# Designed miniproteins, single chains: the designs that were tried, part 38

Each design is a single chain, and the fold is of that chain. pLDDT is the mean over its residues in the fold that is shown.

## One batch from the design tools (miniprotein)

Design m1293
Fold by ESMFold2-Fast:
Structure m1293 (fold): chain A 91 residues (1-91)
Amino acid sequence: MPKKQYTNQDQKIFQAKKDGDYLFVNRATGYNIQQVQLTVINLNTGKQQIKTQKNSGFAKIKIHGKKGEVYKVVGKAVGINGKPKIVLNVY
């Protein structure tokens, strides 16, 4: 049978509480994840970082943030035989 691809997307806003390194993570869950993408946009500076991982349920971006900066975090995933679930975390 032909394999059908399913896509999902989620997003959140994150504000840095202190100066330091922040690890942004998109963890996709589901069967046969083909691709995961994480986009982090600093809304104060307009700077954008994108990470794409093939054949993985995990994409990570490390950013040095300044206190009070606001980030838009966008997670996308592509799976086969079902719509992936997106979990966005910042550490």
Scores: mean pLDDT 85

Design m1294
Fold by ESMFold2-Fast:
Structure m1294 (fold): chain A 64 residues (1-64)
Amino acid sequence: KQKQAQQLLDLSEQHRKSSELSRKQGEEQLKKGNVHTALFLYISSETDEYISDKYEQKAKQLLS
């Protein structure tokens, strides 16, 4: 269970970092006036954040 929880925490961290990167790229595209590209990157960021939160929640359940 602990090994599985750690793997889920590692996946959570990976998706959280991907979310941050997409958010920063979205902000940069918005500054350049690429509104549609920025919107796509923001949606990708929110999706990765959601996945990250779900992996973290599952890991915490396994550690309980």
Scores: mean pLDDT 84

Design m1295
Fold by ESMFold2-Fast:
Structure m1295 (fold): chain A 66 residues (1-66)
Amino acid sequence: EKELIEKIREYVEKTVKDEKLLKKANEAIDKAEKMGLSYKSVNLAAREAINGKSPEEAVEKAKKFQ
């Protein structure tokens, strides 16, 4: 799963042009990874942060996806 999480980080950095959204997405990824969430939950956390949720809210939503 570590390799899949790195792929999510690369995808986000290549796709997200807005620096504020990119930082929020990376913070959500970092929080989800530190909590031991699956790569699918990490991906959801990143997407929710890009959609305007706080990193905390994005991670809480992603945690339910496990």
Scores: mean pLDDT 79

Design m1296
Fold by ESMFold2-Fast:
Order: sequence, then structure tokens, then C-alpha cells
Structure m1296 (fold): chain A 76 residues (1-76)
Amino acid sequence: MEKIRRDAEIALAEIGIAVSEIARRRGKTPEEQARLVELYRRLIRAIEEGDQDEVEKLQQEIQEVLQKAEEIERRE
């Protein structure tokens, strides 16, 4: 349980940075930004519920979205 909370805190910080960067580049990136915010909110909820399986799945999805965001930045 402590490991899940720690992983979530790291993921939340990374999501915050990615969302901010995407928003700055496009002025607003509604699709990607909304997806990240949704995953972020669900992750917090899963932690509160103690749903270990859900947290792990959301962490994986968040990582994929962050990787995709980096790709967008590289393409300019």
C-alpha cells in the first residue's frame, strides 16, 4: 500500500509537468490534456479506494500518455 501511494505521487508530479508543457505549446491541447487530467483524477480515487489493481493499470496508462506527449514535443 505504501508503494502504491509513492508511485502515485511520482505519477501525479510527472502528469502535472506534462500537462503544463503540452498546454504551453498548443495554447490548449484539449484531447491530451483532458485525458491526462482524467487519468490523474482516477488514480487519486483508486488510491483512496485502495484498489491496487486499478492503480497499477492507471499508472501504466499515464506512462503511455507521457511518452506520447514527449513524441509530440519531438515532432514540434
Scores: mean pLDDT 64

Design m1297
Fold by ESMFold2-Fast:
Structure m1297 (fold): chain A 89 residues (1-89)
Amino acid sequence: SEKSLRESAEAAPGRVEDLEKQIKEVIQKLREGKMSISDAKRKVSVLLTAMGIYAAEAAMGGDDETAREIEERRRRLAEESEQAIKEVE
């Protein structure tokens, strides 16, 4: 429902911050040699997908500004992850 989507949109910033922290931890473990490239790719893909879902929920709830901010964070984290993977290959 629209009310449920608005409640999800209000919670989205906190959820996105948790996902961003997890992605950064994956990148750090990859750079430290504590995680394989395959595991890092899988985990980052799942976390970026979840972030995209929160962006879509924010947009559906009418919060286009929050949706845009989440999409921009997702794009930056995707680029950072791709660069980290290329550096350790």
Scores: mean pLDDT 80

Design m1298
Fold by ESMFold2-Fast:
Structure m1298 (fold): chain A 75 residues (1-75)
Amino acid sequence: SLGLDAAGQSLFAELQALAAAHGRTITPDTSMTEVMRFLAEVFGVDMPEDVPDIPLAEALKDPATGARITRLEAK
């Protein structure tokens, strides 16, 4: 396992499904910077400046990651 709780696993699955719908692939090793760039492209918003360049699996261990993603989507 990736060491994720149920919420982290659910968010990862949602991100994989969203990426697949747009012809992209997201893995546990995809950087948070790449994930946020993809979401910025999908939602037509600018890339945030303070995104940590860490693997998505590590980012998903922080409950604040979901809030960060939701904040980007709300633009």
Scores: mean pLDDT 76

Design m1299
Fold by ESMFold2-Fast:
Structure m1299 (fold): chain A 97 residues (1-97)
Amino acid sequence: VSEVVQAAADGDPRARLVMLALQALAEEIRERYAEDKELARAKLEELRARVPELVAMPVERLVELAERAVEIAGRREGPEAAEELRALVEEDVAALE
């Protein structure tokens, strides 16, 4: 996780997409298991163990997960937040082409 966080901070567009994918999956776990905080924590630990799989994912799959982060932002913070996050995703995708 720390390596991906550092790479994203350094402006690596792939690492930034991985961070958005991780954020989307973490928020989905928190929403799905909101009634069971212990189970939510266990699922978040499982997600942390799967970070190497996210780092190895094809860009197309990372974009699918990043789009879910945009949807979550829209639901929680409104359409302006979704638009801002979408612009960042599009910038990162363009940098990888």
Scores: mean pLDDT 79

Design m1300
Fold by ESMFold2-Fast:
Structure m1300 (fold): chain A 70 residues (1-70)
Amino acid sequence: MTKQQKLELIDKYYREGLKAVKEGDFAGMTKSIQATNKISEQSIKQGDVESGQYGLEKGTEMVKLQLKKT
């Protein structure tokens, strides 16, 4: 997976996570967070720190929103 593909996939999961929050879909939110974290972890392990940091940032934003709703 290229850096561009990773960033686009993180953005996709982030958008899906925000939609899940608005719809009260706790399971959907959790899936988006987990998917984003997995890509971030894999990116960091591969030396792609920029994609990893971007994913961690988006994952953290989703967790923060989830905690406010829970």
Scores: mean pLDDT 81

Design m1301
Fold by ESMFold2-Fast:
Structure m1301 (fold): chain A 84 residues (1-84)
Amino acid sequence: EREKKIEELKKKLEQLKNKFTEELLKRGVSKEQAEALAYTAAVLRLIGDMIQEALKIKKETGNEEEAKKLLDENAELLKEAVKK
């Protein structure tokens, strides 16, 4: 299951990177700068999604430990996804 989640994160990262790269290229940013900025934006978007999910769990359940565990697990998965 962990490997599957890492693969899914890698696919999401690539999809977001490609989408943001195309948007930046459309705005006249150079290919190298567009790819670098898009990658950073994709990683930040995934981090934001993880934080929002953890906050939702904390708000809906009141279980701070469960929210923290989910955030920590997702952070480790994202580290593995960006490693390559």
Scores: mean pLDDT 81

Design m1302
Fold by ESMFold2-Fast:
Structure m1302 (fold): chain A 80 residues (1-80)
Amino acid sequence: MSAEDKIKELYEKALKEIQELVEKGAPVETINDVYKKAIDEIERIAEEEGLPLDKVRKYINDFKKKIEPLVKKAQEKQLE
């Protein structure tokens, strides 16, 4: 498995977990913890495999963009 494949697999797993947490009404803190752990692991894989920073930044930014609307939904539920 390539470094990119490892990052994509981690990304997909984390996204699915966050989606399930949002649907169940989990606290924003729990969702942020999952997100932070996923980012930390992506950065760790990137360092280990020697990926260019531009490539890593692209994956992190794409993940963040997909997570932002989910975090907003969780925040709205927390404020209700």
Scores: mean pLDDT 78

Design m1303
Fold by ESMFold2-Fast:
Structure m1303 (fold): chain A 68 residues (1-68)
Amino acid sequence: MEKVRELAKRGLENFERGLFMTEEELRAMVEMAKRGELTREQIEDGLAQAHVMGDKESAEELEKILKE
């Protein structure tokens, strides 16, 4: 659990700095979003990254969470 949180945090920090998230960081964000541990804005950032990477599965999961 702690590793997933660290990966998600690193992905968000990289995205804020104009760097792309890795696939592992994006996967960690999806898990954190499912737990309700991300803000709406952070989930939107993850969704944008998933679309850029062509990760349709992660994008669909993040969209479902946003619609909640």
Scores: mean pLDDT 78

Design m1304
Fold by ESMFold2-Fast:
Structure m1304 (fold): chain A 88 residues (1-88)
Amino acid sequence: MTGADLKKALLELVPQLSEKDVDELLKHLGIKDDDEIGIEEVAKAAYLLIKGLKLDKEEFIEKLAEALGLDVSELREAVRKVEEEERP
């Protein structure tokens, strides 16, 4: 999948975000619209949004995985790993 696919999914799933907010998030993660991305990049974006916007973690992970054609269990595990790495 591409950065543009992730951007579209985030804009559809998170109505609180503007296009500028999503662009800033992806730029922070080093993701361009034409970049090929994997589950790790998706997990980092999901983690930041769950924390920043206090989203329901399980619901958001499930919806994002469905929107991007990812396995929910794999995305859930990847988000958990990101959470562990971001601990002080």
Scores: mean pLDDT 83

Design m1305
Fold by ESMFold2-Fast:
Structure m1305 (fold): chain A 87 residues (1-87)
Amino acid sequence: SDLEKELEEKLEKIKKEAEELLKEVKKDPTKEKVEEAIKKLKEYIEELKNILKIGERVLPEEMKKKLKEAIEFLEKKIKEIKEIYEK
């Protein structure tokens, strides 16, 4: 329960930060901001993948699903950021 709550709060914070990074890039799409945003999102993806790997035996299936969904969400945000810069 406590572990689940901590992970839920972490996922909410990461998703909010990802949305703010995308919003910031949309308003001012400089190469530096794009690279910084992608770097931060990749760091979050790596962190969540590590949590999923370590927690594979102890995390509830619902939490594993939420972690996978969060990783996919962040990967989509990276694609959106790249598309803004390329177009």
Scores: mean pLDDT 84

Design m1306
Fold by ESMFold2-Fast:
Structure m1306 (fold): chain A 63 residues (1-63)
Amino acid sequence: MKEAQDKVKKITKKLQELTDSGTVTKDQVRQASAEVAKLAPKVSLGLYTDAMSAATRGLAAAE
């Protein structure tokens, strides 16, 4: 459980950093979203929501 939570936090941070730098791609967001979805049953709703919010922002910025 701890490893899954840490992994989701790292994915969220990476997506935020890529979005802020303007280098995020739609493929990166989709891959990250798929990874978060696999980990969703092992993490808190708050962590999942934060990750999905970061993915949504990244997808919008990737255009």
Scores: mean pLDDT 79

Design m1307
Fold by ESMFold2-Fast:
Structure m1307 (fold): chain A 67 residues (1-67)
Amino acid sequence: SDRRKAAEEAAKKLAARMQEVGAAEGVDATVTASAKGDDEVRFTVVVDGKTYEAVVSADDVLKGAAG
């Protein structure tokens, strides 16, 4: 759906921004994001060989991307 695509694109932009900010601060982390249905997004952060996951609502991701 259009909502799912919008949330996934917003989440990917947020993930890329988080990774860029981390790299600027000297943190070697990989941040990825994928849509989990129409209403949820999963973020995966890999840092120092450890994996962290968070599931966030699509609404919160879209609000965060809008500023």
Scores: mean pLDDT 78

Design m1308
Fold by ESMFold2-Fast:
Structure m1308 (fold): chain A 68 residues (1-68)
Amino acid sequence: SKEEEMNKIVTELSKEASEQLSEEQVLKFDDRALQAYLTSLRENKSVEEFKKELEQIKKETLEEAKKE
Protein backbone atom coordinates (compact mmCIF):
# COMPACT_ATOMS: atom_id res chain seq x y z
CA SER A 1 0.00 0.00 0.00
CA LYS A 2 0.98 3.66 -0.27
CA GLU A 3 1.23 3.92 3.53
CA GLU A 4 3.55 0.86 3.67
CA GLU A 5 5.87 2.41 1.06
CA MET A 6 5.87 5.74 2.92
CA ASN A 7 6.62 3.99 6.26
CA LYS A 8 9.53 2.14 4.62
CA ILE A 9 10.96 5.46 3.35
CA VAL A 10 10.65 7.04 6.84
CA THR A 11 12.38 4.03 8.45
CA GLU A 12 15.26 3.98 5.93
CA LEU A 13 15.92 7.74 6.08
CA SER A 14 15.59 7.86 9.89
CA LYS A 15 18.19 5.06 10.14
CA GLU A 16 20.56 6.91 7.77
CA ALA A 17 20.07 10.15 9.75
CA SER A 18 20.77 8.39 13.08
CA GLU A 19 24.21 7.29 11.76
CA GLN A 20 25.25 10.95 11.19
CA LEU A 21 23.24 12.88 13.82
CA SER A 22 23.11 13.20 17.60
CA GLU A 23 20.11 11.77 19.50
CA GLU A 24 18.56 15.28 19.82
CA GLN A 25 19.01 15.94 16.08
CA VAL A 26 17.46 12.54 15.22
CA LEU A 27 14.38 13.48 17.30
CA LYS A 28 14.16 16.76 15.34
CA PHE A 29 14.36 14.83 12.04
CA ASP A 30 11.73 12.30 13.23
CA ASP A 31 9.33 15.12 14.21
CA ARG A 32 9.73 16.79 10.80
CA ALA A 33 9.33 13.43 9.05
CA LEU A 34 6.09 12.73 10.99
CA GLN A 35 4.66 16.13 10.01
CA ALA A 36 5.57 15.50 6.35
CA TYR A 37 3.98 12.03 6.52
CA LEU A 38 0.69 13.37 7.97
CA THR A 39 0.61 16.22 5.41
CA SER A 40 1.26 13.79 2.53
CA LEU A 41 -1.66 11.58 3.65
CA ARG A 42 -3.98 14.60 4.09
CA GLU A 43 -3.08 16.14 0.72
CA ASN A 44 -2.89 12.75 -1.08
CA LYS A 45 0.67 13.36 -2.31
CA SER A 46 2.49 10.64 -4.25
CA VAL A 47 5.08 8.35 -2.60
CA GLU A 48 7.67 9.94 -4.94
CA GLU A 49 6.82 13.49 -3.74
CA PHE A 50 6.94 12.33 -0.10
CA LYS A 51 10.35 10.68 -0.60
CA LYS A 52 11.78 13.89 -2.12
CA GLU A 53 10.38 15.91 0.80
CA LEU A 54 11.94 13.56 3.38
CA GLU A 55 15.30 13.58 1.54
CA GLN A 56 15.19 17.41 1.70
CA ILE A 57 14.34 17.31 5.44
CA LYS A 58 17.29 14.93 6.02
CA LYS A 59 19.62 17.26 4.06
CA GLU A 60 18.44 20.33 5.99
CA THR A 61 18.81 18.56 9.36
CA LEU A 62 22.37 17.47 8.45
CA GLU A 63 23.25 21.03 7.33
CA GLU A 64 21.87 22.45 10.61
CA ALA A 65 23.94 19.87 12.55
CA LYS A 66 27.15 21.02 10.79
CA LYS A 67 26.52 24.60 11.98
CA GLU A 68 26.16 23.52 15.64
Scores: mean pLDDT 80

Design m1309
Fold by ESMFold2-Fast:
Structure m1309 (fold): chain A 104 residues (1-104)
Amino acid sequence: MSEEEKEFLKRLLEQAIKTLEELLAEMRKNGAPQEIIDGVEEILRLLEEARRLAETDPEKALKLVEETVDKLRELEKKVDAKTQMELGAIDVALRAAVTIIKKT
């Protein structure tokens, strides 16, 4: 992975983390089920680890992003349409980034 690809991945992960942290705060405020809150917290944990590893172990970072996408897809099946749209946007962005990095 190039230095430019590492910087792209780090910026994308920072944006995804920020969006999910804002979503998690709204979910807690609105009394979302604990299962859903736990799911978002696990996704955040994986993304934060991927961001830390993007510089030193980019292959492991990419594997964590792929695992995060799988968990996002399972969570999308359990949430309302608005939340599903927000999670879906993050899923699309993460999958696009993995595709660009792996194919370029």
Scores: mean pLDDT 81

Design m1310
Fold by ESMFold2-Fast:
Structure m1310 (fold): chain A 102 residues (1-102)
Amino acid sequence: SLLEEKNKLYEDGALAGNSVAQNNYGLMRYLGMGEKDLKLAAEFFERSANQGNSRGQNNLGLMYANGIGVPQDLSLALEYFTRSSSQGNVRGEENLKRLLEQ
């Protein structure tokens, strides 16, 4: 199917070390496009984030903030939203502001 082809394309790119593909594969696992795997989603967002990908940083921050696929950790959420925001990522900036207003 087209979904299986997209899953394989992002998986192959993610395993090859492409930070954009790592974030996209994480999103497919998070959304259940094919098979839902929240722990695997967090692992690939972490790989993306550690390469400096601002979308991966924001997505990993959201998983830590909500305890999705990982235990909740607001300190790690704050760190990843800060990294995302510092690169000009609008969602990272919005999420950082939301945590600081608590």
Scores: mean pLDDT 89

Design m1311
Fold by ESMFold2-Fast:
Structure m1311 (fold): chain A 70 residues (1-70)
Amino acid sequence: HMDAEVRLAFAEIYLALAKMDLEKGDYDGAIESARKAIEVARSALPVDPEGAQRIIEDAEKLLKEAEEKK
């Protein structure tokens, strides 16, 4: 399976995509990307709990904002 570093990199990419989609008003895209960021970050939680938790918290805040604006 993928290394935790690779998983966190993918989670950060999804988080960045979610932020971009939110800023341009693509709330559906932001929700989808934020959910993917959380999913991937959770898979890295047993290996890098601090890094994974930061991404999860950021993605959850973004997901909530996108859902409220939709």
Scores: mean pLDDT 81

Design m1312
Fold by ESMFold2-Fast:
Structure m1312 (fold): chain A 88 residues (1-88)
Amino acid sequence: SAAALERARAIAEEIDNLVQKAVDAYEQGDLKSAIEHLEEAIKLMEEHREELVAYAVSLGASREEAVAGLEKQLEALKKKKAELEKEL
């Protein structure tokens, strides 16, 4: 539905905003805040996987491309969080 796609867009925007906040926190030396923002972004991606896939498909991606892209991004965020946790 249109309402479901609007929710998915809002979730995607929130994830992007959280990733940017993590980058900003890291640049300021705030490792704890950077980790917390990455953790929240990861949680949103995991909780809303199917909605995010449907949104990407609505923008012209194939389902296979959308799933692969989401999994790759999720893996990258988890790896970055683990790296920052080792710096604490």
Scores: mean pLDDT 89

Design m1313
Fold by ESMFold2-Fast:
Structure m1313 (fold): chain A 58 residues (1-58)
Amino acid sequence: SMEALAAASAFTGVDASKLTPEELERAGVGAITRAGRDPSPEEAAALGEAGKALAARF
């Protein structure tokens, strides 16, 4: 969904709508490392839904 892509973009600091699912997963791991914390349940759900939306494009 657009909301999930926007939330994933906010968390990762990159435009998630421009990424492949694999790039989004790497960006998410990088964001967790930089933040020094686990994602919230809402952030984790947004990353998962964004990944599904990107996979549906390819």
Scores: mean pLDDT 78

Design m1314
Fold by ESMFold2-Fast:
Structure m1314 (fold): chain A 89 residues (1-89)
Amino acid sequence: SLAQQALALGEQALELLKKNPDKVPDAMIKSLQNSIDLGKSALERGNLASAKASIGTFVDIGEIMAKSYKLPKEFQDLLAELKKLLASL
């Protein structure tokens, strides 16, 4: 599903940040992880609306981070793709 694809992109983006942990605060990494975990749990329960909301939270946190930190281009590209998928959910 599009929601599963969006969560997979979110996991890929988060993995990039985890490879460079000194570039962003741990609290923001944990917040991104929590949004992915909640989105996955929502999909396992069949709650697409909650999964979409969790994906939206990931995008919002990612955009806040992009304003404050120099993020890898690959992270920014994945975030943009995720935002496009979110608009289609």
Scores: mean pLDDT 83

Design m1315
Fold by ESMFold2-Fast:
Structure m1315 (fold): chain A 97 residues (1-97)
Amino acid sequence: MEKEEAEKIAERIVKLAEELAKLIEEDPNSLEADITLGVLVIMAAVTALALEKEGKEEAAEKIREELDKLVEAYEKKDAKKVVEEAKEIAKTIKEAG
């Protein structure tokens, strides 16, 4: 993965998490929040798979663990923790790219 691509993916994940956090605060049962989480999960999971294929297995596993924590934060409607976990995912992606 090129560094510029990793940075762009990392920025998109943080932006999606910030949007998701706002949706949780405005309407915790919104379908738009579930869709936004789905897009974020797919983006992180596909990025982890790409890193694993490049031999970066530790980075891929770390992203999956951080993603599980983000999903748990979403289930608890903890908007702040959703953003914090997304920033950790973004950091792992940037360091691995």
Scores: mean pLDDT 86

Design m1316
Fold by ESMFold2-Fast:
Structure m1316 (fold): chain A 100 residues (1-100)
Amino acid sequence: SVLDEIEALSEELKAQQTDPLLQETLDRVTELLLEAAKSEDEEERNKLLQEAGRLGGEALRQLEAQGWSPEELERVENQLLRLYTLASELLDRQAAEKKA
């Protein structure tokens, strides 16, 4: 299921992180993406996806302020983007299948 795929990727990414802020951010982003996947309202889904992106951006800013290198920040950004992209693609596929 869409939910299982989002949860599986989230757990994979969390296993690669040791920083508590990143683990908390991945958990919160995942919760928002799972709520978006459960929503049948496009406006609510879009608001949840936007909030997930905002939380990821906030975490990147906090890590930069803590002295994380550009290379480390890019790696984290790519991990968050991968999770967001997978969720968005799966939600678009789910919406298309419901209309077919």
Scores: mean pLDDT 80

Design m1317
Fold by ESMFold2-Fast:
Structure m1317 (fold): chain A 80 residues (1-80)
Amino acid sequence: SMSQEEIQEIAKEAAEFLSKVEGVPEEVIKKMEELANDPNLTGEELIKAIEEAAETLKKEGLEEVAEILEYAKEKIEKGI
């Protein structure tokens, strides 16, 4: 199973990635940053947040960005 430190690292990488992409809603970035700084973050919580972020990104026309986040989700799911 994936460690809490590994889950935190994925959240941090996702937040950093999203912050570098133009057109990503600030709310999506902020939520991912909050999760990356939550010492009690669970894999299930991060999976749900990624799914919600990916849906928002797809609606904004950022489908490739959503696909990258979904790949991060798969890494967490395989580690749980």
Scores: mean pLDDT 81

Design m1318
Fold by ESMFold2-Fast:
Structure m1318 (fold): chain A 60 residues (1-60)
Amino acid sequence: TTSPLIRTVEGEGGEAIKEMEKLFKEKGGLAISRYTVDGKEVTVVAFLTGTTPVPAAALA
């Protein structure tokens, strides 16, 4: 069971995020946001429990 999670990762997003993204796209949903802090790129990934509607652009 996966609760809603918010994780912050510095950089352009690692391979672990790509694998988690694929996993949760199939079973649940996720939201990704990017920010710049002190010249560093920070990626925030929110993992959602349950089914979230995915935009057609993301599927295409």
Scores: mean pLDDT 52

Design m1319
Fold by ESMFold2-Fast:
Parts: sequence; structure tokens; C-alpha cells
Structure m1319 (fold): chain A 61 residues (1-61)
Amino acid sequence: SRLDRLLQEMVHWMYENIDTKSEQEFLDELRRRAEEAGLSPAEMEELERLMRKAYRHLQAA
């Protein structure tokens, strides 16, 4: 799905930039891309939730 594809692309980009960007910068870019992709507010909220979990997991590892 469009949501799954965007999530995978964002998680990969986050992994590549984890040492150079803040959680807020990743969320700002996610919101920008989600709006461009035409995702609903509910889909954007779910993506933010999943991105926050991924970020915390990467920082804990």
C-alpha cells in the first residue's frame, strides 16, 4: 500500500541519517511526504506512531 511504501522509505532514510538528524526532523519530513502523497489524517497519525516506535528502537540498539 502507499502507507506501507512510505513507511519503509522513511524508516530506511531514518536509519541512514540516525546520527545526523533529530526525531523531530524525521517527523517533519514524514508529515511533508505524507501530505504530498495525499494520506488521510488517520493514516498520517498511524505513520507518526510507527515512526516514533522505529526511532526509539534504533536509538536503543
Scores: mean pLDDT 81

Design m1320
Fold by ESMFold2-Fast:
Structure m1320 (fold): chain A 87 residues (1-87)
Amino acid sequence: APSRAELLAALVEAAARINAALRAGDLDTAVQIAEEVFARFRGYLSPEEAARVEALLAEMRASTDPATRRALAGEITDLFVRAIARL
């Protein structure tokens, strides 16, 4: 299994990619990366945390506002960081 440090490094890399896509105006790529993060890290979330991430992803898909998508991506990243920090 990957170490906590390896999981956190992967999240930092993914967060950087999401932020780069959002800065470039590539909103669909930002959502795709967030969905890939959820698929990869879902097993580290509680059922309640997984449901919250799914709700945030749905809200991110529904929003065309880059600032809203950035805020939602930040909330998703924070949830994963807290989940992995508990390992």
Scores: mean pLDDT 83

Design m1321
Fold by ESMFold2-Fast:
Structure m1321 (fold): chain A 97 residues (1-97)
Amino acid sequence: STPGLEALDTLFDLSNTLEHATLSDLPKYGVPSDADLAEAAKFSNDRDKARYLLLHTPGFQKALEEAYQDVLKHKDELSTEQYVAARLVRIGIENLL
């Protein structure tokens, strides 16, 4: 495994964590703000609450940014399809904000 492939795997793992988010995922990334907790409380189901909180937690945002920057740093180690997939994941997550 190359650094580029490891960065890609990390980015995809984080994307998968966000897609299947649960409240139990939050402690790894930190404590949400009171404002974000108030917004999350407006969602009707636990999945949407967890996804909102995880996405707006600074620790999760930092992990996503670091994984994405590592993909960009090692893009020459990736196929065109792998690089495009990483870009689409990043854009898709930004569209949730």
Scores: mean pLDDT 88

Design m1322
Fold by ESMFold2-Fast:
Structure m1322 (fold): chain A 97 residues (1-97)
Amino acid sequence: MATRLAREAEREPDLERAIELLREAMDELVRLLLRGHELKRAGVDRERLEELEREYREAAELINRLVERSEELREAAEEWARERQPELEALQAEIEA
């Protein structure tokens, strides 16, 4: 999902729509991170965890490339992070625990 949304954002000529797709891709990236953490705690098979980690890595790379090539998309990503800072801090604390 995250990789697909990021690729759609990359091909989207309408800036407003590209920003919306980027935001959705970042939301999915956070969900992948949380799911990977939950699976680690549940003691799930390494193969399944490696698959999720690979999906996360691919999506993160695509998002980074999008943000690097467009000032508007970078600004949108920074705004997304600010809006979700309390949620991201809570997630980080849970992962570190």
Scores: mean pLDDT 77

Design m1323
Fold by ESMFold2-Fast:
Structure m1323 (fold): chain A 72 residues (1-72)
Amino acid sequence: MTPEELLIDALFDVLDPDGSGTVTREELRRFLKGMGLTDEQADEAVARADKDGSGTITREELRELFRELFPL
């Protein structure tokens, strides 16, 4: 399992218990800050994940974002 998949699973277990398949920008921002990102880093990451400005972020968008944040 990749680091991105582990983070996505952890995020959705906490923030999307009903299994809607999406999280809000604010929920993602708080999760990223909990991981040690600064306010500026979290805001930039959320903006990058929410490319269409819908206000919600899918698992697919999170995978793309985390692959960019964790280029191992």
Scores: mean pLDDT 72

Design m1324
Fold by ESMFold2-Fast:
Structure m1324 (fold): chain A 72 residues (1-72)
Amino acid sequence: MSALEKLLVLLTIILGQPVDENTDLRTALDDAQRRRLAALLGIEDLATLVEIIEREVNVRAVAEALRPYLER
């Protein structure tokens, strides 16, 4: 799976509903869901994930920024 495909699968599980590459995660993910995503990706510092989510405009851009965590 590509980094984008992996992130879409994880987000669908976390949100309990289908998510597409154009979804804005700044509004879609609450604090508990952000912590769960960080844990699933092995991101030790939650602030790293939060900074990426707040900076990037959609799931596709977030997947590119998170590529090192998604390609493990």
Scores: mean pLDDT 82

Design m1325
Fold by ESMFold2-Fast:
Structure m1325 (fold): chain A 66 residues (1-66)
Amino acid sequence: MSAEEAVENLEKGLEVAKSETGRGRRSLAGSVYKEALELAEKTEDEKEKERALEIAKEARQVMDSV
């Protein structure tokens, strides 16, 4: 999987998390947060790193809104 495809999958996961409530919302947002941070550390491209970190930040806010 390319870093670009991974970022797109994380964006989709974040949207699903936003549509959930309670435990489901927190769990899905938590998964997106962890995967986004892991992608940011492993990706070769600085632009993809920035996108992954932005997704992680958004996922953290979604978790905190529960």
Scores: mean pLDDT 79

Design m1326
Fold by ESMFold2-Fast:
Structure m1326 (fold): chain A 97 residues (1-97)
Amino acid sequence: MTSAPKELQEFIAENLEKVLEATEVFKGRIKKMLQDALEAQDLDRLGGILLLMSRSPDKYTVDLVIEFVKKILELATNPKVKKALETLIRSLEAAAA
């Protein structure tokens, strides 16, 4: 079983172009790595990259991850996906504080 919820996988697949646009908050290599993971629909790799970035000692990097997830949340209409993304944002903000 993949670590990513099925509803989140379906949401990203259906909104791939808009989610790729949301990666514009990132630069260079990180942006490319996230876009490659999204295009491959490898949500385990995507989650791993975001988790490593969220654990960065650099507050700027953590703030970019939060901004990216907030942009994705704006695209979500499914209540389960919205709740999952809101929970992630809250966890990231708590870790950044």
Scores: mean pLDDT 76

Design m1327
Fold by ESMFold2-Fast:
Structure m1327 (fold): chain A 67 residues (1-67)
Amino acid sequence: MDELERRLREHVSDEDIERQRRLVLESTGLGEDDLNEGDRLAILLGAAVEKGVWEQVVRDPGRPPRP
C-alpha cells in the first residue's frame, strides 16, 4: 500500500470514506465494482479534503526541524 494512503486512512474513518465514495458513485453513475485503484485513492483523498484533514497530512505532518 502507498504511504500516502496509509496516512490518509489514519486521519479519516471508514465512515468518511463511505460518504465520499457514495458521493462519487452518485455523481458518476458508476457501481462500486466499476471503481479502479485510482478511483478508490481519489475517493480517499476527497474524504480527507472534505474532513479538512488534508492540510494536516500534507503540510504539517511530522516535519523535521530544518525548514
Scores: mean pLDDT 70

